Designed miniproteins, single chains, continued (4). Designs and how they scored, part 40

Each design is a single chain, and the fold is of that chain. pLDDT is the mean over its residues in the fold that is shown.

## One batch from the design tools (miniprotein)

Design m13462
Fold by ESMFold2-Fast:
Structure m13462 (fold): chain A 60 residues (1-60)
Amino acid sequence: SELEKELLELKKEYEKLLEEYYEKLAKAKSQEEIDAIREEFQKKVKPIEEKAEELQEKLI
């Protein structure tokens, strides 16, 4: 269905951001840098997660 395709695209975007997040964490050298990386990741993924949850609710 169209909703399943949209969910798959959102999942791919989320996974891409998650990979970048882990790469940045692996290179982080301080707690302050780790905290900044986590904050930036949360800002980027929140709208994707909210959209995915909204679409998943429509499938239930």
Scores: mean pLDDT 82

Design m13463
Fold by ESMFold2-Fast:
Structure m13463 (fold): chain A 81 residues (1-81)
Amino acid sequence: AREEAERARELAEEALRLANEAIRLAEEAGDLEAEMEAGVAALAAGVALTLAEKGVPEALEVGERALELAREALERAREAL
């Protein structure tokens, strides 16, 4: 149980890191749509982190989804460069 909560936290933290990188790249590219997508990914990662801290059963799945959104946002930002 605690191991799953810790993994969920790690996924959420990684998602936030990637989403912030995507925001930086989107700003560098001047692509407003990519910046907005990266912003949404960062919000999702923040929610995932909050759920992981609360130790809710769904935190792992939410963290995985947040990481997927962050990866998609990062690829979008890289396309804009």
Scores: mean pLDDT 85

Design m13464
Fold by ESMFold2-Fast:
Structure m13464 (fold): chain A 98 residues (1-98)
Amino acid sequence: SMGLGDMFFAAGEYDVAIKNYDGAVKVDPDNKSQALTNQGLALYKKGNYQDSIKRYQQSISLDPNNWRAWYNLGLSYHQLGNTDLSNQYFRLSDQLKA
């Protein structure tokens, strides 16, 4: 289900990708954080920044070391005009990646 979601994401089929990632969150516990991060990125690509933030927060709740989710939180807050939170999350992402 993760691989199928990734294929639809790469094809620009964000709604279908989100549905496939939602299925992955429900049935594959080992991939939940990654699936939520990818679902958040698909929402971000659609311009649904508030919903992308919610998915990234869920991802981080499951895996606080997921530096990609923290980085993408920064991108979403930047799009919403919250520069201070954006910069904070970018710094946290860099610390976790190192």
Scores: mean pLDDT 85

Design m13465
Fold by ESMFold2-Fast:
Structure m13465 (fold): chain A 94 residues (1-94)
Amino acid sequence: SAAEEERLREFAEELTRGGIEAAVAYVEEGLDAMAAKLQELAAWARERLGDRYAPYITEFLQKVATAANKAKTVEEAKKLAEEVGRETLERLLA
């Protein structure tokens, strides 16, 4: 439904924002800081959508961690996390 699509778009925007924050935390503070933010984001996502979308969320979190590891600057981390978020939205709407 249009209402469900809008909810998924809003959810994906919030998920992407959290992913960007986690990737930035990796560049600035290291792996443990990112891991903590990704765990909080996973808990938030489960509360919002339940288990129906769990595989998409797990893949999103893994891709954000991979992107953060490749990033050399905060700006690069933000860009790569945004790209992961965009791909996740496309898959959620498919």
Scores: mean pLDDT 86

Design m13466
Fold by ESMFold2-Fast:
Structure m13466 (fold): chain A 64 residues (1-64)
Amino acid sequence: MSREELDREVERALAIMEVYLTVKSTPKEEQEKALEEMAKRIREVTGNDEIAEEALKYGKELLK
């Protein structure tokens, strides 16, 4: 495993955790909007659309 691969896995884990905390701390009626905003922030911060999309999918599964 390269250092770059490890750094990406850490970024993915942190993005998933941020989404989990956002969903758990947000009222049900606002969760979908908060999730979309968090995905935008992850995309801007990481510059990685795949990480943002994975985090968004995870968050949507939490809403089910």
Scores: mean pLDDT 78

Design m13467
Fold by ESMFold2-Fast:
Structure m13467 (fold): chain A 116 residues (1-116)
Amino acid sequence: MTPEERARAARTPEEAVDLMFGELLDFVDRLIAKTTDPELKAELQEIRDELVRIREDYVAGRLTPEEAFERLQELLDRVIEIAKKSGDPELIEEAQRLKRLFDIAREVMREAMAAA
């Protein structure tokens, strides 16, 4: 099952947040591994540390699924800009794929919250 298929199969806001956290963390780890620019690498490490804190706050009940998703979306936007700055076509393509996954997850969250 692709990440896109898993995003569409998610039925709760909690499942959508868990999937998006995992996909974003995996992408950030790959960006860190491929990035040779020390400034971009440092910014990616800060983003990774913030992702871990969001996950800890969410698991501890300090963030709602909606609040966690909003914070993950802000980090995604920063990660997309870093991928563009890298000039690596593969990383740029992966960033666009991740953006599409977040769009699907957002739709799933809206549908789950609207369900009777």
Scores: mean pLDDT 80

Design m13468
Fold by ESMFold2-Fast:
Structure m13468 (fold): chain A 118 residues (1-118)
Amino acid sequence: GVSVTQSGGGTVAEGGSLTLTGTASGMEVVGVVWMREPAGGPGRVIASISSSGKVGYADEVKGRFTISFDKEKNTAYLNMSNLQKEDTATYYPLFFGLDTETGKPVAAVGEGAQVTVV
């Protein structure tokens, strides 16, 4: 079956750095999106990477966050630097690809990692 395991998150001082990871199993990954949801606010997409290596970022994270994908490990990384109090949110990796059992399109999301900037 398709699943995503997620790690990273925690409390960090303003100006600090954190790395979040998400690993997909049972999927041939075509793309990954990192989403965030602040407390009481709407969720939004902040970073994306395709299997061709094309990356995208929301304006507020450009130059501070980097997304990467390790194809052999099926692992997406979100490297966050110069963290701001406004970056406090729950972060989710959303993986898109093909289910390796069925060959059909599938999407799977991580459980969420809380990032708190103090």
Scores: mean pLDDT 89

Design m13469
Fold by ESMFold2-Fast:
Structure m13469 (fold): chain A 77 residues (1-77)
Amino acid sequence: MTDSQIQAGRQILDLSRQGVRDSRLATRRGDYDRVRQRTLDRVRRIGDQGGLSRSTIDSWVDSVRRGMDIGAREARR
């Protein structure tokens, strides 16, 4: 694994944590959709720049999306 791939993975983990926090704070209608789209686009970009495979990027996107969706649901209950 290259240093770029390791750094990309760390940045994606940091984005995942930030995305969950931002999702929990998104209280207005539509704010969550914007936060989610922005975060997932950034995950894809970091993965591409870091040289991660498409399948690895897709797995990260799915994991981050699920975490954000759970965070948003829990904050609204």
Scores: mean pLDDT 78

Design m13470
Fold by ESMFold2-Fast:
Structure m13470 (fold): chain A 88 residues (1-88)
Amino acid sequence: EDKEKEIEKTKERIAFYEELLARADEVRQQMEGMTPEERAKLEAEFVAWVEKELKERNLPITGEPDLDVLEGILALRLAVDKVVLKNE
């Protein structure tokens, strides 16, 4: 495959993970004023949306229902892709 396409795909993946992490932070902020039932629903909806977006991009799904753990996994994936990009 063309090296430029590999770099471009990695940059797109980095931007995607940064967007997911920003949205996770927004969801967490929204949860601060919510009941436990509302928070559980919002968490489940966000996790389902993230898994759908990952699947549509042929990226590995996490299978993780907990927002904190999911956020950690996404942050790790972002860090790995940034290291890959620097070593291209």
Scores: mean pLDDT 82

Design m13471
Fold by ESMFold2-Fast:
Structure m13471 (fold): chain A 66 residues (1-66)
Amino acid sequence: SELKKLEEKRRKLGREIADKLFEGIAEVMKERGISDELAASAEGEDLLVTHSDEELKELERKRLEE
C-alpha cells in the first residue's frame, strides 16, 4: 500500500516536471515571437539555439500531432 503511494508520488512529480518544462518552452517561444506555425516550419531554426534536442523533439512532435 505504501509502495503504491510512493509510485504515484514519483509519477506525479515526473509529470509535473515535464509539464512545467513544456510550459516554460511555450512561454519562451511566445516572448521571442515564435508562433506554433514557425515552430513547425523549417524556418524555425532559431529554436535549435534556444532549446535542447530533447525539448525540440517533444515540442515538434506535439505540434505535428495538432
Scores: mean pLDDT 62

Design m13472
Fold by ESMFold2-Fast:
Structure m13472 (fold): chain A 65 residues (1-65)
Amino acid sequence: SKLEEFLARLRELIEEMVKKGASLFDIANAVSELLAQGAEELSLPDYRALAEEAVKLMKEVEKKR
């Protein structure tokens, strides 16, 4: 359940920041802060799943410019 909450939070964060016209740098910083929170609260396998999804979503944001 915590992993699903962090994954939803990650997706919402990126979507909101893209809608607001945030820079790739600002989005990367916000995602890094969310991953830091995940590292404190999630098991290592769940944290890895969150980090892998973050990398995937950030690559998609870069492609869209």
Scores: mean pLDDT 86

Design m13473
Fold by ESMFold2-Fast:
Structure m13473 (fold): chain A 72 residues (1-72)
Amino acid sequence: SKEELKKEILELIGRILRLIGEKLDLELEIEKLKKENGSKEEIEALEKEIKRLDEEIKRLLERIKELEEKLK
């Protein structure tokens, strides 16, 4: 039903918001490490994790778009 599709979209939005929060925390940690002349290897590992989060967010956004198309 359209109501079930709307519920799934809201649940996916909630997941995206949580992933964005995780990404922001990692971005803040990278900025801290850069300011403190921290480990380049640690910064690269955090940047790789941010990239993985971005790819997951993109997949969830694509899923929302597919569900929205079904709602018209």
Scores: mean pLDDT 88

Design m13474
Fold by ESMFold2-Fast:
Structure m13474 (fold): chain A 56 residues (1-56)
Amino acid sequence: MIKIPSELVEKAAEELGISVETAENLLLAYLSKFPGLSPEKRELAEKVYKIVKELE
């Protein structure tokens, strides 16, 4: 089970100006290497991942 720290996802969502639900969904898609993401959604997912990793 992938442990996603809710506080880190909340910080990423706040930084990017998106909802926490959107940030969680994008992070999960990025970690699972989901191929159905649009280029714009993939870029946003990478930003969520980078912010979460920087806060760890």
Scores: mean pLDDT 75

Design m13475
Fold by ESMFold2-Fast:
Formats: structure tokens, sequence, C-alpha cells
Structure m13475 (fold): chain A 78 residues (1-78)
């Protein structure tokens, strides 16, 4: 699971740079991560993702928010 999170972060960061293949890869890895989580962990991850999107919409740096989101997911799955 932690290896998938590392791969997700790498792909998601490249997707922010405009790499369409990395965007598809991040989506697929994200799906695989969610499938391995309990229902409670999935709810927490989705809530964290919503918070990240709200902060980005309010003008926060997308790269910094993505890194914070991934760190939060690591805490949820620990």
Amino acid sequence: LLELLDQYEEAALKALEGDEEAQERAAEIGRQILEQLSPEQREQVLAAAREMQQRIAAGADPVAQLKEFVARVREIVA
C-alpha cells in the first residue's frame, strides 16, 4: 500500500505538469488504493481529497496541497 502511495504521488505531480498519461496513471493507482482500504478509511481519504480541492479553489498552491493530501492518506492507512 505505501508503495502505491509513492507511485500515486509521483504520477499526480507529473499530472499537475500537464502529462496526460500521468493523469490516467494517477487515477488508476488511486482506484487501486481505495479498493484496498476499509469503508472508514475510504471516507477519511475522500474527505481529505474534498478539503484539498476546496483549498486549491481558494487559491492554495496545488503542489503543496497534493503533498499534504498524500501525507494525510499515509496517516490514515498507518
Scores: mean pLDDT 81

Design m13476
Fold by ESMFold2-Fast:
Structure m13476 (fold): chain A 90 residues (1-90)
Amino acid sequence: SEKKKIGKELLLEAIRFAVDYHDALLEARRQGPEAVAQTRAAFDAEIDKKVKEVEEKYGPEYAKEYRRLIDAMRGLADGMVEVDEEAERK
């Protein structure tokens, strides 16, 4: 169904976003803490933009679920970068 296709596409998009975010944070880490902060802020802005796009195209329930998924994925990626940073400091 169309509903099932939308959900599947949003799931795959959220996963790809998390991978891109993780890679960008690892690269920013090589440049310093200011670059990390800027990268986080840029991805936060992209999340807000994408959630609005999802709401406009598919409605508020899809936007709500997409935000929940992408916020969770971002948190997992951010946590992994923090663990990697701590490991390198030892």
Scores: mean pLDDT 81

Design m13477
Fold by ESMFold2-Fast:
Structure m13477 (fold): chain A 81 residues (1-81)
Amino acid sequence: MEERERLREEIKEALVAAGLSEEEAERIAEEAEALLRRAAETEEGLAKARETLARDEELAADNPELLRAVEAARRLLEVLE
């Protein structure tokens, strides 16, 4: 499986574990990938996305399922860069 597809699947699985339906988690994971791809098109977008994900990671620190989703999203951004 492509690394991008694997990371998107990890985001989906983490969201399902956090309580979302499989259908909702898949939609959100696909939307997140599209947003991260758009952010990766410019240096400003990359910097902003990294800053936002770092804050989301700290905010999710007390929720391990959400933290896993944020970590997978950060890894996806690194692959897309």
Scores: mean pLDDT 79

Design m13478
Fold by ESMFold2-Fast:
Structure m13478 (fold): chain A 100 residues (1-100)
Amino acid sequence: MEEVLKEAEATLYLLAGRSYLEDGDFDKAIEYYKKAIELSTSPSERAWAYLNLAKAYMKKGKFEEAVKYAQEALDIARQSGDTELMAEAEKVLEEAKKKL
């Protein structure tokens, strides 16, 4: 019951983070994606939040952090069998590693 409210709030933070990322406010995007991760009880939603967090760190040139969070997204996606999320996480992970 409290879990349902937290999941709704997590989804709102994920959407807000995406909006900030599109607007070029990478610091707020990172803040909101981290809040989404803290509140989400869904492995799939957490994996998407980690993937978007990695993308935000890529935009900031923080490639070590981007690798870390893309790896977290990939690990969760592998556990859930989400092949589309796995492909996106692997792509971001490879791009971040090439920048190191």
Scores: mean pLDDT 84

Design m13479
Fold by ESMFold2-Fast:
Structure m13479 (fold): chain A 89 residues (1-89)
Amino acid sequence: VEAEVRARAEELAREAMRLAAEEEGMPREEAEALLPAAAERVLGLIRAIVEAGEAGLAAAEAAVAASSGADRELLARVLEVARAARAAL
């Protein structure tokens, strides 16, 4: 399941960088340069949520509720991946 979670984290990071390029006018080349670091950050966040169990999911839900716009959408997708990963344990 780690390979699947990593692939999903890479997809989320790619979408985050696309939104940054589209909404904030970040150049594509800069967004692409940030993608590997963004993917590792997303993967680390998913792992932290899963490892914290119920408390991690609750904290992620609160973060989604406290965010707005693109951040809220991306955090909601991170939460979805974390829930799926935890359900597979």
Scores: mean pLDDT 75

Design m13480
Fold by ESMFold2-Fast:
Structure m13480 (fold): chain A 81 residues (1-81)
Amino acid sequence: MPSEEEILEIFKKYDKNGDGKLDREEFIDAVKDLFKKYNLKKIPSDSELIRYFKEYDTAGDGTLDAEEFVKAVKSVFEKYG
């Protein structure tokens, strides 16, 4: 399981415009980057990651803020990590 600090480092890496939010494509890429970093045997599919994105997009604006992103990543790693 990555630390909250490591999750936030990846969030900042993919927040290219500095608005404090990730869109769906940036979210998928960020989670895959974390899974590669931890050398995990099973990486979630794009369809599975899209489902997590929609679940944690509580505002319904098509983006995740840092708090929503941390929660989503922890849920993915609980299932696959």
Scores: mean pLDDT 79

Design m13481
Fold by ESMFold2-Fast:
Structure m13481 (fold): chain A 58 residues (1-58)
Amino acid sequence: MSEQEIIDYLKEKYGLSDRQAESVVEALKTGDPVVLGVIRKDLGLSDEELEELVKAVS
């Protein structure tokens, strides 16, 4: 999956702007538990949904 496909998915599903979606993808790539926790809370993700997104960007 391309980075653009993930950005488009985040924009459509969560109503994010281009900038917000790009920031989320960058945050997912860090693997930092604190950063991932913030993304999960802000987007209302389950642990499973967050894990799938991390896997998609890795």
Scores: mean pLDDT 78

Design m13482
Fold by ESMFold2-Fast:
Structure m13482 (fold): chain A 57 residues (1-57)
Amino acid sequence: SAEEEADRLGTLGAILAQGEGDLEGGLALVEKAIEVARDNPEAVKGLERAKARLEAL
């Protein structure tokens, strides 16, 4: 489902940014997750919060 795909992309984005130090790649995956989840406002809010955390690194 779109929710499962968005969750996987968001998780991979966090792993790339925080685990491997690829902040640019991690942010790109989180932005893709937001696009996939765009019809679910709660999922978008969570992903935007995750994006903000990565941008604060």
Scores: mean pLDDT 82

Design m13483
Fold by ESMFold2-Fast:
Structure m13483 (fold): chain A 55 residues (1-55)
Amino acid sequence: GEADTAKARELAAEAARALRAGDAVTAGQLGNQGVKYGERGGDEEAAELADLAGG
């Protein structure tokens, strides 16, 4: 749903910030959660953004 898509994009942004801060472990965890929310929301783009930010 829309809430899941919004959460996926939020998690992708948080993962990107963690990665820029040098915290790859947190970035990966947030990115993986974002992928799950993106898939649940039916937004493959949001899922892809979360995966890229986390990896």
Scores: mean pLDDT 77

Design m13484
Fold by ESMFold2-Fast:
Structure m13484 (fold): chain A 85 residues (1-85)
Amino acid sequence: LDLTALQPGDVLIVVGVSSRDMGKLDPLLEKIRALTGIAARVVAPGFIGQTDEILVMPAETEELAEKEAKHLRSQGYRVFITRWE
């Protein structure tokens, strides 16, 4: 995933990083990939106005984003969907 290639309107799945996973992001990235098949990227504070580090995954459609978001939420992750501006 190339974050610099994002286009306005691109659908993004955003996964919050819990305090439990702070400083141990590689295992979290591998677990997210195992659950979704999608490679997530760690993004610094401020990327979408957030105060914390987040994981970001692209989705081809809003329908696919909702499907993956539901799956991740069922596994206990804090997830929301946004569009790149």
Scores: mean pLDDT 72

Design m13485
Fold by ESMFold2-Fast:
Structure m13485 (fold): chain A 68 residues (1-68)
Amino acid sequence: MEEEKKLLKEQLKLTVESMMNTPGISKEDALEQAKFSVDSLLARGKITEEEARELLKELEELIEKLAK
């Protein structure tokens, strides 16, 4: 359902924010984890290829913003 997809995306964004606020985790580590998580959701059929691309872009922008 659409609500399930929204919750999964929101949870992943919160996870990335938590990682960026964790001492010892680099921007590169957060990006690698974001890519892995998005790929996992795509592989499980939870999101579409297009949604995966958009989500990864949002996560990359969030990581860059938090790294400043």
Scores: mean pLDDT 79

Design m13486
Fold by ESMFold2-Fast:
Structure m13486 (fold): chain A 56 residues (1-56)
Amino acid sequence: ELEEKIKKAKEEYEKLKKEYEEMLEKGLGPGSKEGVEKLKKELEEAKRKYEEVVKE
């Protein structure tokens, strides 16, 4: 279901984006912690999936 797929992808992307922004705002984000890079990768993947679904 395209509509459901778009909604799910958007929610995933928005959650990851907010989580990433919160880390940066509180000064907890950048550094040597590999978790930050994993979160960034997850965010990029979620964004790509969202864009792929939307452009259908």
Scores: mean pLDDT 70

Design m13487
Fold by ESMFold2-Fast:
Structure m13487 (fold): chain A 74 residues (1-74)
Amino acid sequence: MTELEIKVLEFLLKHIEERPTDEQIAEELGISVEEVREARKKFFERLRQMGLLDEVTSLEDFKQALEKALEEAK
């Protein structure tokens, strides 16, 4: 996982309850909306490979899935 992907994932995890838009994330991190979308796409692919998407039924489950994806990105 790239440093940019990690920054996007950490920002989403920190502000998950606020549901930031791709535009808000791009502005806050100083990157393009396209880069935010690419980063989101890549870590959702990881969640699928880890089988975590099948366990997501709530916002709390989604938060746990993102935390696991970030841990595996070490």
Scores: mean pLDDT 73

Design m13488
Fold by ESMFold2-Fast:
Structure m13488 (fold): chain A 64 residues (1-64)
Amino acid sequence: MSEKERKVAKLVAHVINAIGAELEGRYDEAIKHYKEAINLAKEMGDEETVSFLEKRLKELEEKK
């Protein structure tokens, strides 16, 4: 499996875990997973995904 495919799989896993944690009201856990997903998106040069996830992260941090 390519390094890019491995990073995409990790990014998707973090986003799914973040959404799950958010739905359960575990905002700290959701924020942690979104931050990891943002780091992976930045490493891949996916500016659209970075922008989307950073907007979502900011909204969650304001709910704390």
Scores: mean pLDDT 82

Design m13489
Fold by ESMFold2-Fast:
Structure m13489 (fold): chain A 76 residues (1-76)
Amino acid sequence: MLTPEQQAELDAKVFEVVRERHARLQALEADPNATDADIDAVSAEGRERMLALVDELAEKYGLTPEQREALRAQVA
């Protein structure tokens, strides 16, 4: 499992991804020409970024494959 410091780093990076995704979704909500496909694309990109972040931190912290998959499931 992650240490409190490693968890804080993960939480901060996750928060940044969520914040960026939320800002993009708010911009789409304000755009009368935005489509459901645009919203789906932002959501898919956000999910991919979250999974990539988990893989990056799992490698950095030397997590087991089982711990990595547990974190991937948590953020997916």
Scores: mean pLDDT 79

Design m13490
Fold by ESMFold2-Fast:
Structure m13490 (fold): chain A 66 residues (1-66)
Amino acid sequence: SDTEEGLELIKQGKYEEAAKKFEEAIKKDPSNSKAWLGLAMAYALLGKLEEATKAYEKGLQAKAPP
């Protein structure tokens, strides 16, 4: 899956490619909390702290029932 591929890219240090895979996963399923949290991690590792914070907040919302 795009989420699994994103996590493998993080392990390889390919953070920009990982972010794109997590974005693809989110576009297919915006409730995928793992993809949002993966995107937050990828953005943080890229130094994109504002984007990382927003993705993290979305991941928390997706993880907790409304």
Scores: mean pLDDT 82

Design m13491
Fold by ESMFold2-Fast:
Structure m13491 (fold): chain A 67 residues (1-67)
Amino acid sequence: MSKEQLREAAREDIRAARSLLPRASSSATSFAAAAILAISARLNAEWAGDKELAEEAERLLKEIMSL
């Protein structure tokens, strides 16, 4: 997997996780899915060497975990 593909995967995961946020506080399935996507995004961003994207994913994960 190329670094560019990892960055694109991270961006897609962040987008998907954000789309689940409105339901995450009231649905265990949406909460779990959002958390998994945010973790996946962070790892993909870190492996791509994209610090800014990794920090965005970390902020999103903290937001999800504070629900």
Scores: mean pLDDT 84

Design m13492
Fold by ESMFold2-Fast:
Structure m13492 (fold): chain A 100 residues (1-100)
Amino acid sequence: MKVIFVARKDDPEALELARKLAEEYRAQGKEASVVETEGDPLIEGMRLAKELAEKGEEDVLVHAFLPGSGAIVSVLVTKDAKFEEKDGKIVATDLNSVIA
């Protein structure tokens, strides 16, 4: 399972927390990365998870840091997940995906 933390490039507190959490996941033997975005962290995180799932590599756990709220939205995307884009949103189309 891959873990990705997505935060806005202009949110240094979220990025610092994301880096710390990624290090903790890596210490547990999991693959973890931090992704900086200029867009919405949840939308960009779901795009990246969709791309990785379509490659059939492994399950992806996305932690998106929501700007302004301090909230983290976590979404598990399985390697077999299917997606469609509706009204600028990326949505899972199968029951193997978990949306927070």
Scores: mean pLDDT 72

Design m13493
Fold by ESMFold2-Fast:
Structure m13493 (fold): chain A 77 residues (1-77)
Amino acid sequence: MEEALKYLEKAIKAVKEGNSDKAIEYARKALAAAIAEGAPQETIEYINDGIRAVKEGNYDEAIEYFERAKKLLEEHA
């Protein structure tokens, strides 16, 4: 769970910096790590929802989805 959590934290930071490309890149890395680490389907869904929100320019919504995924990853760490 450490790799997924690390990339998700970087994705959240990138969204807060207004860097959508970097946010999507880190979120995709978090998604791949979460799948590889056997994270719950709910965590995977929140990461995907966050990526979609970033692509739509809904940065506050993206942060909420990524923070929900982060909380689930921390509970399984």
Scores: mean pLDDT 84

Design m13494
Fold by ESMFold2-Fast:
Structure m13494 (fold): chain A 61 residues (1-61)
Amino acid sequence: DPLETGLKALEVGLQHLERGNYKLAARYFELAADYFSQVPGNEELAEEARKLAEEARKLAE
C-alpha cells in the first residue's frame, strides 16, 4: 500500500529530523513523496513531503 508505506517513511523522516540527522530525514521525506505521488488524489500530501525534504536538505548543508 503506497499510502501506508509513504506515511511510515514520513514518520521515520520526522524522527531523523528531531535527532539532527538531516540527510537521512531528507531521503525519507523524498521516499514518502514518491509513494504519495503513486496514490491519485494525494498530490497535496506529496507536495508537503517534498517541501519537508527541501527544508531538511537545506539544514544538512
Scores: mean pLDDT 84

Design m13495
Fold by ESMFold2-Fast:
Structure m13495 (fold): chain A 70 residues (1-70)
Amino acid sequence: MLREEAERAVEEARRHLREAEEALRQGDLERAREHLEKAQEAVARAIEAGAPREEVEELLRRLAELERRL
């Protein structure tokens, strides 16, 4: 079901954003970039699967904020 795919993709994106934030906190820019790239891929899948707009907007805001710190 698309709903389950969307929920999984949103959760995957949140996990990668959390890992990227932790990597930035530790000064590991390479690891942060890898997790941000994976978060972008998960957000794209969430959009394709019809994730709620509010959740997508939250993920995109967090992604943009962390990318500015690179």
Scores: mean pLDDT 85

Design m13496
Fold by ESMFold2-Fast:
Structure m13496 (fold): chain A 104 residues (1-104)
Amino acid sequence: DEEELRKIEEETLERGKRMEEAAREAVEKAKEAAKKGDIKEMEKYLKEARRRLLEAGFSKDEADNFVEGQRSNIYEDEMGDLKKALDESVEALSYAVKVALERR
């Protein structure tokens, strides 16, 4: 039923937007805490995001899945920055070693 699928897709999109709005402030604070390396503060705000979603009438599963997704995204962003810094450091070290070996 194509019309039923369209309604489910539309309701899912609207529900996602409501989840993002309800959790927005808490998620922004969690991201800020992660950038500072404060994992306890990050988890505190992810718990607040979950609470706000439950208060907004979302199910436990929806709230848990949303928070898990946000946690994964935050870790990916932080790991990406760390990997870039590490790759740049490894390149600099590799170049220094090459120069040292060429000066026998």
Scores: mean pLDDT 79

Design m13497
Fold by ESMFold2-Fast:
Structure m13497 (fold): chain A 56 residues (1-56)
Amino acid sequence: MATKEEIEKALEKVDIPGVSPEELRFALSKVKSIDDLKNIPGVDDKTAEEIKKALE
């Protein structure tokens, strides 16, 4: 199970064009798992997959 810290580190490694830092911070406060990342406004399936790869 990915922790919030692991997700934050993954986001630092992945460039996410079109998603604001405020949107990422807000979504991270609501995210319990990697699957919740796709619920972030502006995060498409490709961006979610890149974040998942960075967490592996």
Scores: mean pLDDT 62

